# Designed miniproteins, single chains, continued (3), part 30

Each design is a single chain, and the fold is of that chain. pLDDT is the mean over its residues in the fold that is shown.

## One batch from the design tools (miniprotein)

Design m9025
Fold by ESMFold2-Fast:
Structure m9025 (fold): chain A 107 residues (1-107)
Amino acid sequence: MEEERKKEIDELVEKAQKALDNILSSLTPEERQRFLELRDKIRELLLKHGVDERTAEAIANTALIEYYKTGKVSKERIVELLQKAGYSKETAEKIADEIVKLIEEER
């Protein structure tokens, strides 16, 4: 069970990394730096709320990839990821709102 779960997580991380590489390669050097700086701000916000570093990075990357692909950020998707990480819906919604605000302010 644990061995099978680890392999599944590794495959998901690899797919997420390929999506991140594709987005970053499509950006100008200035846009890439802005992406990385905004990712770090979102990660720090999540860490401040007690989210572990690995989960914080995954959520930050997911939110920014969506924003750069669609021009929009889904609060619902961020809430789902936080709930999967063990946060209550109320706490997840508060954190997701702060992330959405942070991304929209950097537009």
Scores: mean pLDDT 75

Design m9026
Fold by ESMFold2-Fast:
Structure m9026 (fold): chain A 63 residues (1-63)
Amino acid sequence: STMKKREEEAVKRTEELIRTQTEAAIEKVRAAKKAYEEAGDLELAENLERGIETIRKRAEKLK
């Protein structure tokens, strides 16, 4: 039915938005890491790299 198809399309759209937002979040953390590397804070830059890996691994589990 038309209603059920609309619900399935809404769920798919929401899942696509979650994926896009997760990718955008990773990109922002990468930008922050680069800024801290340039500032000489290598410890915080390394911690941010670990954060990126954690976000990526969790996003992969949402499949």
Scores: mean pLDDT 78

Design m9027
Fold by ESMFold2-Fast:
Structure m9027 (fold): chain A 57 residues (1-57)
Amino acid sequence: GGEEAAKKAREGGEKGIESGPAGGYAAGQMSALDGKKLGDEKGAEAGRESAERGRRA
């Protein structure tokens, strides 16, 4: 249910940071803040998709 969607959203956020602009040295530190914000937004979207998939189960 919602708990699973929330976990997926958090995981998506971490994935977003890893795949996002935080791949560089100094950029990694500065982009970590922006990456977390972007990752949270992307994670929320991924969580929504996961919730819709879970509805079929």
Scores: mean pLDDT 58

Design m9028
Fold by ESMFold2-Fast:
Structure m9028 (fold): chain A 78 residues (1-78)
Amino acid sequence: AKVTVKAAKGFSDIKVTDLGNNQFEVTGVAEGAKPGERVVYSVNGGDVDYAPIGEGGKFSIKVTAFGDTTVTLHGVEK
C-alpha cells in the first residue's frame, strides 16, 4: 500500500512512516495551532475525522491502508 498526503495551507513537516501490517503514521505540524485544537482530515474522500494537536502544533494520524490511500488534511478545528 502507498499513502499520499494532500495538505491544505498551514501544514508543514509532513512525514509518512510505514509501521508494517498495513498501518501508516502521518505526522506533521499545524502552523500556529494550540494544544487542544484538532486537525480535520479525511481518508480516501470519506467522512471527516479529527486528530488532536499537541505541543508545538504537532499531530499524529494512524491510518490502515490495504491499497493506495490518500489522507487529506483539510484544516484546523478550534
Scores: mean pLDDT 85

Design m9029
Fold by ESMFold2-Fast:
Structure m9029 (fold): chain A 88 residues (1-88)
Amino acid sequence: MLSMEELERESVLMAAEIFLVTSKNRKNKTLSKEEAEKISRDLKALYERARELGDDRAVELVIESLKIDKESSDKEGAEILEKTLEEL
């Protein structure tokens, strides 16, 4: 049986991997401001939790996802995601 911390670390890493795969598969879709705001909130929360758990790999995956999503966003969405990256 995994400890609660080990189980949470695995969950955070898996969530980060899912976000990265999703980001990489968006190359033909432009993210709206509303979609970028949701992604910013979700990935910032995941980043903060990964940092608390010391999960450097999950941290790297979240940052990579944010960078890819910024490139796939409209102007307003890209500005939101850039600000999120600066606040990390």
Scores: mean pLDDT 83

Design m9030
Fold by ESMFold2-Fast:
Structure m9030 (fold): chain A 74 residues (1-74)
Amino acid sequence: MEEKKRKEELEKEVKAAEDTAKGGAKTMKELGLDTQPFIDLGKKAKENPEEAKKYRDEMIKLLSEKALAYEKEK
């Protein structure tokens, strides 16, 4: 009991991480930046579902840092 909810929550976190990786990679490609870090983090989230939230947070942080750097340099 309750294991179903935990498994569903982990599946949601993995999907969120995969969606973030795809969106991040697309944004990096449009900015002419390396997409590999987002691909790697998305793969790690899929391989370790319990850490998927951590990898998603790392991707969001990278996106924010890259967006700020791009905005500064124009």
Scores: mean pLDDT 77

Design m9031
Fold by ESMFold2-Fast:
Structure m9031 (fold): chain A 74 residues (1-74)
Amino acid sequence: MIPPFTPEESERILQAAKDLAEQAKKYYKEGKKHQASILTVAGYLLAIAAEVSGDRETAAEIKKLIDEVDKEME
């Protein structure tokens, strides 16, 4: 099993997901739908990484953030 993330590592991955979410929204508003979709996929991969690392709470928070972005892009 992958070792569980430290609180500091969990904070960094959550911040990365927030940055990806904001950039995806920006790209979508600029008409860059393909780039926005790629960042949304990357956000879901971060959620999977957190889940596999045993941080289910951070994984759920990341998934919620990316689900909100995906809804705004539809």
Scores: mean pLDDT 80

Design m9032
Fold by ESMFold2-Fast:
Structure m9032 (fold): chain A 61 residues (1-61)
Amino acid sequence: MIDEKEVGEALVLIHYAIAKRDRPDLKEEIEKAYQEALKMLEEGKSVEEAVRFLDKRIEEA
């Protein structure tokens, strides 16, 4: 059975990959946001919160 955290990490990774493809000019910001999103998942934040954080960080950069 796949753990919800594994699904969350996969979803965050997919958003990270798409962001790097679409916004190569923001590579450093995307990398930092990705690491912070993974940390949020480890701290028990929801997948939705982690993904939203990543997307918002890139949009605001």
Scores: mean pLDDT 79

Design m9033
Fold by ESMFold2-Fast:
Structure m9033 (fold): chain A 70 residues (1-70)
Amino acid sequence: SRLLTLYQRKLSLHRTYSDLARQLSQQSQQLLDDGDLQSSRQYSQQLSRQVRQATSLRQQAQQLLRDIQS
C-alpha cells in the first residue's frame, strides 16, 4: 500500500507539472505572436524546467509500477 500510495502521488505530481508545462507553452506562444520576445523567452525557460520535472516524475512512477508488479 505504501508503494502504491507513492506511485499515485508521483503520478498526480506528473500531471500537475505536465499541465503547467502546457499552460506555459501556450502563454509563451501567445507572447511570441504578440511580439513580446523577452517574456516569451522567460516563459520558455520555465517550460523547460517544468518539462524536466514532469519527465523525472514519470520515470520515477514507471520504476515504482515495475517494482510493484515485478
Scores: mean pLDDT 83

Design m9034
Fold by ESMFold2-Fast:
Order: structure tokens, then C-alpha cells, then sequence
Structure m9034 (fold): chain A 98 residues (1-98)
């Protein structure tokens, strides 16, 4: 069910964004520059999304084509091209590693 998968992806993204923001905030509190904190945020976000897509593809055996359709639905619902790009990059990387 592609629609349910899109909803699960949105929930996973929201959690990933919160975790990445918390790590960036902790880095700033520890004396990191704004540029360093931004890198912490982006790296944490990419890592969380990578792990989520990997779980869906490897553990739950969801086909890459089905995940691509779900990502398209996420993009249509959220309008967030940046997050869609990160998800597509993670999916492409994992597919090559399988």
C-alpha cells in the first residue's frame, strides 16, 4: 500500500528532522559555529533517512520502485523537494549496495 508507506515515510522524516535539530542545537551549545551546526544537522538528517530507507528495503523487503512511488507522494503532500532529494539519494545508494 503506497499511500500507507508514504504516511510512514512522513512520520519517519518528522522524527529524523527533530533528532537532527536536537543534535545541531547540542553542537551549538557545545561551542560549534552556525556553519558547523548546519553540517551536524545535514549529516544527522541524511544518516537517519538512510537508515529508515535501508530498513524498508532490506528488512521489510519493499521494492525500490514502490519506495520511489511513495517518495513522489511525500513530495506532493509536503512540497519539500529537499527532503525528497535526500530520500531518493539514500534509496539509490542502498539499491547499489544490495
Amino acid sequence: NVEELAEELIERIEQALQEAAAKAKAALAAGASPEEAEQVFLEALRQSIYESIRELMVDKKIPASTLRKAIDIVLKRTGNLFLAKIMREALDKIEKEL
Scores: mean pLDDT 88

Design m9035
Fold by ESMFold2-Fast:
Structure m9035 (fold): chain A 68 residues (1-68)
Amino acid sequence: VDRIVETLREIGERLPEIRDSLLSTAETARESAKSGVYSVEEITDMAVEAMRGNGAPEEEIQRVRDEG
């Protein structure tokens, strides 16, 4: 999960137009991991869906998938 959070932060630095949304997604992923009710795969899927909804490039979505 730390890798997913860091990857989302890095993508936000490259995509300033959706940076705040990606930072919010990273925060949600971290809290979901702390809750213990979601698997890493489920957290990755949630992050991917948030990125897709915000129009992130497929290459950046794939980076998050590779880290989950």
Scores: mean pLDDT 77

Design m9036
Fold by ESMFold2-Fast:
Structure m9036 (fold): chain A 76 residues (1-76)
Amino acid sequence: MMEEKLEELREAWRVILADPDSEEAQEAALRMVEIILGKKFESYEEALEAMKKAGLKLPILTELLEKGIKRKKEEG
């Protein structure tokens, strides 16, 4: 992982810690997974699946992505 990407991850993590119940935290979690895996995702569900397949053990990111999935389903 490049040093620049590590700082980007730290910034996203700070957003999550500031307000973990926010929509911004859910978007920050999606962004973190995209940075870690070097891949862009169309949905929270796609990102969550990719994270699980990669063996990423970041419980707070998993919870935030699941909340994002729930929110999008309730909006439909």
Scores: mean pLDDT 78

Design m9037
Fold by ESMFold2-Fast:
Structure m9037 (fold): chain A 94 residues (1-94)
Amino acid sequence: TDDQAARSQAYIQQMVATVQQIRDYVQQHINDSIATLRQRAAAGDNMAGNVVHMMDVLNITRQQLHQILDQILQQPDQVTAQQFAQLMGIPVPQ
């Protein structure tokens, strides 16, 4: 239905915005050590927490995470948005 299509598009746009914020944070802190990012997360930096969480869950490096985020931003679609939402613990639309 048109309503379902509109909800899917809004969801993709929301996920793209979140991915963009996380990618920009990774880029800004590219020279920080992983220990520094973990310390920032422990101090209440939610972006550092998201970066560390994704790296730990996927068992990937910060460079690999940056590459994955760039790929999502280049080709945003519902499948990629759902995979990202599942990783972040965000509800997936029906």
Scores: mean pLDDT 73

Design m9038
Fold by ESMFold2-Fast:
Structure m9038 (fold): chain A 82 residues (1-82)
Amino acid sequence: SEEVDQAAEELRKIAEELGNEELVKKVEEAKKLKDQKQRLSLLGRIAVDLRSIALGQKNEDLAKRTDQIAKQLQQKLLELNS
């Protein structure tokens, strides 16, 4: 999905801005997953982790954006299970 690819790229950029190289690597690993449910699940976990990091750094804008992305990815995962 183009929307999932866009969400993944945005999470990669947010991880770079927050200085978390391991989460940048995890986004790249998620992009290589062929299973859509596994890809969405991993990206959703990354978004939650990035939100926690943004909150810890008192970056409210990135915390809000990562929460929005996490909810978008969760909605798409739920649609695949229906």
Scores: mean pLDDT 86

Design m9039
Fold by ESMFold2-Fast:
Structure m9039 (fold): chain A 80 residues (1-80)
Amino acid sequence: SSSQLLDILDTLILLSKDNPEIKKRLEELKKLFREGKISQSEAVDRAIELIDELLKKETNPGKRGLLRQLKRDMLSLQSK
């Protein structure tokens, strides 16, 4: 649902505090989706790309586990 997508995006924004460029891109993505300028499927695809960029930079095992879970949650929104 759109509320689930927004909740996942908000969690990703919090997790990206140490990566300001990715945080800004996530905030822009959330704005575009809230304004109806992109579809849910486009928002999910872009969010997954940003999660993969965060995973490339993240060394903490706990945060990596959380990012992988958020990626699975995003993928589940595409199959619904």
Scores: mean pLDDT 86

Design m9040
Fold by ESMFold2-Fast:
Structure m9040 (fold): chain A 84 residues (1-84)
Amino acid sequence: MATYSKGPAEPEVLELVKELLDALFKQRVEKFKPSEEEIKEAEKMKEELLKEYSQLVFDDEAIEALKKALELVKNNKPLSLLLD
């Protein structure tokens, strides 16, 4: 029996997801120099992903994985390092 249900994702977790998506978006823009239309499409995808993740309950391992992914992206390191 679960002691409690967290319902929608905690604000702290959503903030981590948003920061990760923002960092990935910045890296992609710098690398590929997308058009304004491609930027708008990417922003819509970010909003849809945030909406989807707001309905998910993240366990501690998933939260730690998000934190590691954010650190890797901010340091321009490949996300493949996360899989270890």
Scores: mean pLDDT 67

Design m9041
Fold by ESMFold2-Fast:
Structure m9041 (fold): chain A 119 residues (1-119)
Amino acid sequence: MTLKELQEILEESKKYKGKRVVIVGAGLRGLTFAFYAAYNGAEEVIVLEKRPFIGGRLAEKEGPLALVPHIYLGPYLSGLITPEEAVRAQNRIRFELGKEVKSLKDLEPYKPDVVLFFT
């Protein structure tokens, strides 16, 4: 992922300020959007994942060299975000593991303003 791609995600996630955001899928893209939605002031960020772990295919490969749950992100590593800001954003994300979304009805209890699918 390039710095430009990460900046595009950062700008897009600003649209979620003050919103309740539900993300389906805790792979790299889902985790990236969750982090930047939380960083940019989303009211609540909830990540639903059918697997009992986060990281998707990276976790399945038994050796992400990346810091999961800290997110393997160029912006974080390039100093666009301070460690303190990263910790605050991460602490605003709620993870529900082993939660399979089979229909839109499964999302009703979360009262989302925005739903993003990263499957």
Scores: mean pLDDT 70

Design m9042
Fold by ESMFold2-Fast:
Structure m9042 (fold): chain A 65 residues (1-65)
Amino acid sequence: SHMLKKAQQAAEDARKMVGDAVQTEIRGDAVYIHTLVPDEFVLKKARAAAEMIELTYGLPAHVYE
């Protein structure tokens, strides 16, 4: 579906933005970004990626530690 393709692209863009310090998961129409390290810089980048997903793709995005 178009929504799944958008979520997959959004997750890929988030991974490229933050790098290897996060894992992404798609749950329904939402993208979940899991930060793998307790690093303030990584958390800031993950939050920026979530905002980019919401603004660019119109999909819910959630960051969790």
Scores: mean pLDDT 83

Design m9043
Fold by ESMFold2-Fast:
Structure m9043 (fold): chain A 84 residues (1-84)
Amino acid sequence: SMRDMALQYTKAMLRIIGMKTDIKLAQAQGLISQAQADQFLTQLDAIRRGLTDAMTRNDGSALQQQIARLRQLDAEIQQQIAAG
């Protein structure tokens, strides 16, 4: 439903804010490089645009695809932080 899409979109947008905070803190602590941080932020920005496009088009499948990409990126970020 449109309500379910709006809720999933809002949760994804809040997750992006948390992930940006994690990236910035990890960079400040020297756990990831500036180049890694910039690359992750660029990928988050691309996913954010994809989420907004999916909502504008009322495309639930596209929304779920972007949410799956966001989950994968979150795992990659946490793995890089743990490896630093």
Scores: mean pLDDT 90

Design m9044
Fold by ESMFold2-Fast:
Structure m9044 (fold): chain A 110 residues (1-110)
Amino acid sequence: MPPLSDEEFRRFVELAKSDNLYSAIAAAILLGSLGTDEQLREAAEELSKSDNPIALEVAGILYLQVGDKEKALEAYKKALELDPSNKTAQLNVARLTGDKEKLEKILKEI
């Protein structure tokens, strides 16, 4: 796959920093589908420095796509510290830690 252009890459990273959940989800999909592993790592590293729980979730998603489970877990934990009610972050922390009881509890609340 050809890499994202620098302009497209920067636009998608900025979209992932928005306070709009749908924009952030769209950015995660576009980065994940079109970006190279190097671009995904760069985006995840930048987003992991954010105080926005949505941007931290996107960082977690991108780290998972490049296979960095440890950094993904750190990003999701930070998102959960900022927003304890975030079901997606709770679910991903449970999955990445292998906490089957917590995972089952979260799934029953959906």
Scores: mean pLDDT 81

Design m9045
Fold by ESMFold2-Fast:
Structure m9045 (fold): chain A 61 residues (1-61)
Amino acid sequence: MSEEEKLEEFKKELEKMKEEGASPEEIQNATVRFIATNELSDEQRREVGEYAKKLIEEIEK
């Protein structure tokens, strides 16, 4: 699986976590682990970070 495919699959996992009632902390921790364990570009790291932030904001509002 390419890094782009891994990133898209991870976005789906974050959406699933949100639907299953994950906390902002759980989403943040999953995102940090994903970034730490994958060889992502600066652009890809920003993209996944912004996506996670958007999901966290939706949970908190």
Scores: mean pLDDT 80

Design m9046
Fold by ESMFold2-Fast:
Structure m9046 (fold): chain A 100 residues (1-100)
Amino acid sequence: SKELLEKIIERLKEAKEKLKEFLEKKEKGEEIDMVELDSTLGEIIMLATVTKTLVPELSKLTDELIEAAEETLKNPSAENIKKTIEKIEELIKALEEILK
C-alpha cells in the first residue's frame, strides 16, 4: 500500500503541474486544449477516488478534490482550476504526512 500511495502522490504532482500550465495559459488569454484538460481532471477524480478507498481517513479531502475537479469540468474558469490545484496540494500534504 505504501508503494501504491507513493505512485498516487507522483501522479497527483504531475496532474497539478498540468493544471498550472492550463491556468497560466488561461490567465494569458491563450487557447487551451479542452480535451487534455478534461482528461487531466478525469485522472484527478480517479486518483482521489482510489485514495479514498485506500485511506478512508482522508475521505473529506478526497471528496473536496473530486467536487473541485467536477466543478472545473462544468466550468473551466481560472478560479475553478486554481481551486482544484489547491485541493490537490492539500491531499498531497496529507498523504506525505501519512507516509512519514
Scores: mean pLDDT 90

Design m9047
Fold by ESMFold2-Fast:
Structure m9047 (fold): chain A 110 residues (1-110)
Amino acid sequence: MQKQLRDEALALVEQARQHASGAGVAGELLLEAAKLATKLSDDDAKQIGKEIVEAARQAVANAIADGSKYSMLALAQLLLETAEVMAKNPVLQPTAEELRRLAQEVLDAV
């Protein structure tokens, strides 16, 4: 079960990277990956958290480059929701804080 959940979370993060040009789709996929990460062991949760942050940075850079205000606001909201999900796990608190910082970076660019 744990390996399957980890593999599912990694697949969602990879799909988010592939859809990084679609801010809403990328954000929704990262949120689903975060929900799975909260069910994993601390080490697996930290690894998935790191992958979520890297994919989020890519989505943020693409959304800012695209300049769509609506896409940026949608991504910021989804990153804040992802951070709230991750913040429920103490080992993911630093990852949640980084996601909040990325959401603020998008909001500052709007």
Scores: mean pLDDT 84

Design m9048
Fold by ESMFold2-Fast:
Structure m9048 (fold): chain A 85 residues (1-85)
Amino acid sequence: MLKGEDGTVLYAKGDYAVVNPELILKALGKKSVEDIKPGEKFKVKNLTTGKEGTATVLGYTADGNLIVKFEGFKPKEGDKIEVIK
């Protein structure tokens, strides 16, 4: 199984991605992906490319990863995402 850590993009298709929630949960002060509601938006930086954008939460997977839509850049598998204020 593909394991990403620390906000890594696990899967990407167009503007949509599945991401490891660890950095996002810490940045938002949340303990669980269930505490993040669909439609929440936050500013992000793609640390791999240096580009900034917005992530919109669409939901989460059964294994606890976040399903997000990115605006401002296209995600790629293996990209590292950080929440910015």
Scores: mean pLDDT 75

Design m9049
Fold by ESMFold2-Fast:
Structure m9049 (fold): chain A 88 residues (1-88)
Amino acid sequence: SGGHELGLLRRTGDGGITAVEKYADGSAEEVKEVGDFSIESIRLTTENGAYSMEKQGDEKGVKKIKELGEEEIKRVRDLTEEAIKKIK
């Protein structure tokens, strides 16, 4: 579909991030909250595969799922950090 590269990234009620992002190819990211504290994960799906980033408290981790290079991981991190800065 004719989506766009970036949709909306939003902070959850607990200060986390919940988002669905659209790309021109129709890919989207999924966000879930997991765990005992403010644990969040963001998974992006691209034509080259999927990857996830998890945040626990104020710390973040990035995990490769499949066929993802450092550039794609950096992209997830950059998008998340920019969204945090722009959230009201």
Scores: mean pLDDT 39

Design m9050
Fold by ESMFold2-Fast:
Structure m9050 (fold): chain A 76 residues (1-76)
Amino acid sequence: MEEAQKAREEAEKLVEEGLELVKRDAVGGLLETSRRLMELLEKAKGWSPEAAKAAMDELYRGARLIGELALKLLAE
């Protein structure tokens, strides 16, 4: 239970930081967010299936928001 909550909070933090990075530089922000996502996925190899699912659900929602923001900024 605590592991799933911590995993979700780490994913939420990555999404929030990613949105701020993309707002400042759409391309650079996407690249840095992708790098941080890879670091989180390495860490996730040690998580339970429940914790991994909680983080993945949050990352999926966040990826949609970040992608929509990046496309809007690139299209003007």
Scores: mean pLDDT 82

Design m9051
Fold by ESMFold2-Fast:
Structure m9051 (fold): chain A 73 residues (1-73)
Amino acid sequence: SSMAEEEALRRAEERGQEASKRYFPVVKDAVKKAKEAIKNGDKAAYDAVVQELADKLGISRAEAEAILDNLIN
């Protein structure tokens, strides 16, 4: 393994964490809404939250769903 490669990866992760902190309120709100939709068994509401998160972050629906799944489970 290369310590220089490990350091570069760690710096990239730190930059990603800083970006995540700026978007934390958006993600936090999405998690809250997703949990409520799951509690109510409302799949349409859950799907809408996934789409809204994807649109707000500029990512795919599949990526938004993976983020919510990781944070809820």
Scores: mean pLDDT 75

Design m9052
Fold by ESMFold2-Fast:
Structure m9052 (fold): chain A 100 residues (1-100)
Amino acid sequence: KLEEALKLVDEIEKNGAPSKETLLKFIELFKSLDKEDQEKLLEYLEEKGLGVLILILLAIEKEKIDLPEEILKQLEERSRRLLREELERGIEAALKRNKE
């Protein structure tokens, strides 16, 4: 199960934007994992620069609470950190664009 999810993440990284079918498959696989494997998958997503998938998982979970509480907290914490990092990156990029 975890290996299948990791392989799907590698395909998303290689191809860029996932299709709706690929995204739904990823969500299904993630929810089918145990807590330990869910945590490993979240770490792998961040390592691969696919933090946007963590934000998508959090958004879906807000509609239907069916994940472990500890995983929901990790999704919230990781999402907040990723948004902060993206904001900092945007500021740096804006500063670089002002150099003639």
Scores: mean pLDDT 71

Design m9053
Fold by ESMFold2-Fast:
Structure m9053 (fold): chain A 100 residues (1-100)
Amino acid sequence: SEAEEARTLADLFVQEVEELIEQYKAGKISLKELEEKLKLIRDSFLAAMDKLADRAAVAAALEYVIARLEELKKTVPEEVQPILDELIAELRARLAEVRA
């Protein structure tokens, strides 16, 4: 179902965000590279969501991602917090559009 597809895409996106933050914490990528890579996976995730016709499933997936990122923000280095805040703000804006 599209609801299962939306949830799978949401889970994958959160995993990719967590993996990029771990690469940053391990010194494998710079803060700038983290920001650039997060924007790329965000754009891919939103493009995948835009292909789904089930607006309720998309809204639920976006709410789930936003909640997971808010929790993740509590555990990341201080310099990563503004990058996650921007990501969360963009996801909230998309959620508002989906609900309109």
Scores: mean pLDDT 91

Design m9054
Fold by ESMFold2-Fast:
Structure m9054 (fold): chain A 70 residues (1-70)
Amino acid sequence: MRYMVTASGLSEEKAKEVAKFAEKLGGKALILEGPEYTVVASNLTEEQAKKVAEFAEKLGGKATVTKIRY
């Protein structure tokens, strides 16, 4: 099974840190620029997705974990 994390409400620096963390775990990360930065991290295991979500929330963001069934 694969999981996705959408993390929003981030500064540029914090979005970059979340993206790097997701990639270090073996996921893919996309940074979306707006009034606030959003990171979409995909191709994660359940445990990896939870870690990315926790990290984003520690940085002051909001994180949503979505389960993707293959």
Scores: mean pLDDT 82

Design m9055
Fold by ESMFold2-Fast:
Structure m9055 (fold): chain A 63 residues (1-63)
Amino acid sequence: MELVAEKTVTIPGGGSKTVTVEVDGKEYSFTVTNPSEKTVTVTVHIYKDENGNIHAFAKSVEE
């Protein structure tokens, strides 16, 4: 898999945010939900596999 985009979002407790990225001229949207009661900062890594499929992974940023 190849890392093609990275987005950092801050999400309030119990909230969600939509992350939109463009890869190869196509727009992809991912909704990230924060199940905790506190505001968190999340980095979303967007990967492209060898077959051209797009995968999104949410990773927590250290507080």
Scores: mean pLDDT 76

Design m9056
Fold by ESMFold2-Fast:
Structure m9056 (fold): chain A 106 residues (1-106)
Amino acid sequence: GKEEAIKAAFKGGEAAARGGLVGSKGGYEKGRSDKGAGAGVAGIGAVAGAIAGERAGDPKKGAEEVARGAEAMAKSSKDSGSEEGAKAGEKGAEAGRKAAEVGEKA
């Protein structure tokens, strides 16, 4: 139900934030700091989306923002040359999408 969607969205957001840090580090090490920074910002945005969705009483929209932020983070991490960050972002986006589906059924 709603609580499960909230928990799933937060887990997806946390995964996206961790991946964003990995992407940022990879970008720095490969001389692509701007793209790595984009990954970090997108990951933070995913967490912010989850929080906003919970506070607004709309876990589906929060989960959708987690998916969007994680997907953006995956792209930025890939562009920075961080395959680990890209993989983490893809998993975060999938988790966000699944959380949104649970929120819709609640």
Scores: mean pLDDT 70

Design m9057
Fold by ESMFold2-Fast:
Structure m9057 (fold): chain A 96 residues (1-96)
Amino acid sequence: LSEEELEEFEKAKQEVIEEALKEAERLYEEGDWEGIVELAEGLVEFAKFADLPEVEKKAEEVLKKAREGTLTLEDVKELIREAVEAFGKKILEKAE
């Protein structure tokens, strides 16, 4: 992996985080509870695909809270940040 590829990777990672956070904020503002549940389910599937068991467990807890009506926007934002950061670290470790 070149220095240019590392810079592009970091930029892409930050853009993914920003877009995901923006979507979570939109769903929460609109009161789209079903959309929030779908986002959490997508994060569970992503964590399974990426083999991130700690992120998968957190996503499942967020999904439970969403279905119970106790989920906060901060719970979703934290999960998104942790998922993208964990996946990014795993990719970089394999690239070395």
Scores: mean pLDDT 77

Design m9058
Fold by ESMFold2-Fast:
Parts: C-alpha cells; sequence; structure tokens
Structure m9058 (fold): chain A 78 residues (1-78)
C-alpha cells in the first residue's frame, strides 16, 4: 500500500500543472489507498487506466506518462 501511495502522489504532483483533471482523478485513487479502502482504490485505478489508455492513444502526453504508473498501482493492489 505504501508503494502504491508513493507512486500515486508522485503522479498527482507532476500532473498538477499539466492536467489538473487527471491529477484530481489520481488523487481520488490515492485518497482511497490512504483510507485503507483497497477495493475502491483498485476499482478506481482500473477505471482510470481505461480512460488513460484512450487518451494516450489520442496523443495525450500526460495520459501516456500516467498510464504505466496507474498500471503498476493496480499490480500492487492485487
Amino acid sequence: AEEAAELLEAAAEYLRDVDPGLAQSVRAVLDAVRAGDLERALAQARALAEVLERLAAEGDEAARRALPVVRRVIELLE
């Protein structure tokens, strides 16, 4: 859980000035992880990964950078 929280915090920080909407979505997952609601965190991370995959395919650089981080968080929460 700590590694997932650190990855999400780092992702939210670099997205803050680039894509505030994506930063907010990443922070929602981080809040769920910190609350110990891992089932909710996993569900939100999976939904976010689907959104990021679509945006990355459309050429969104912020989504392309965030996608591997969110995928790693999903692996850590399994």
Scores: mean pLDDT 81

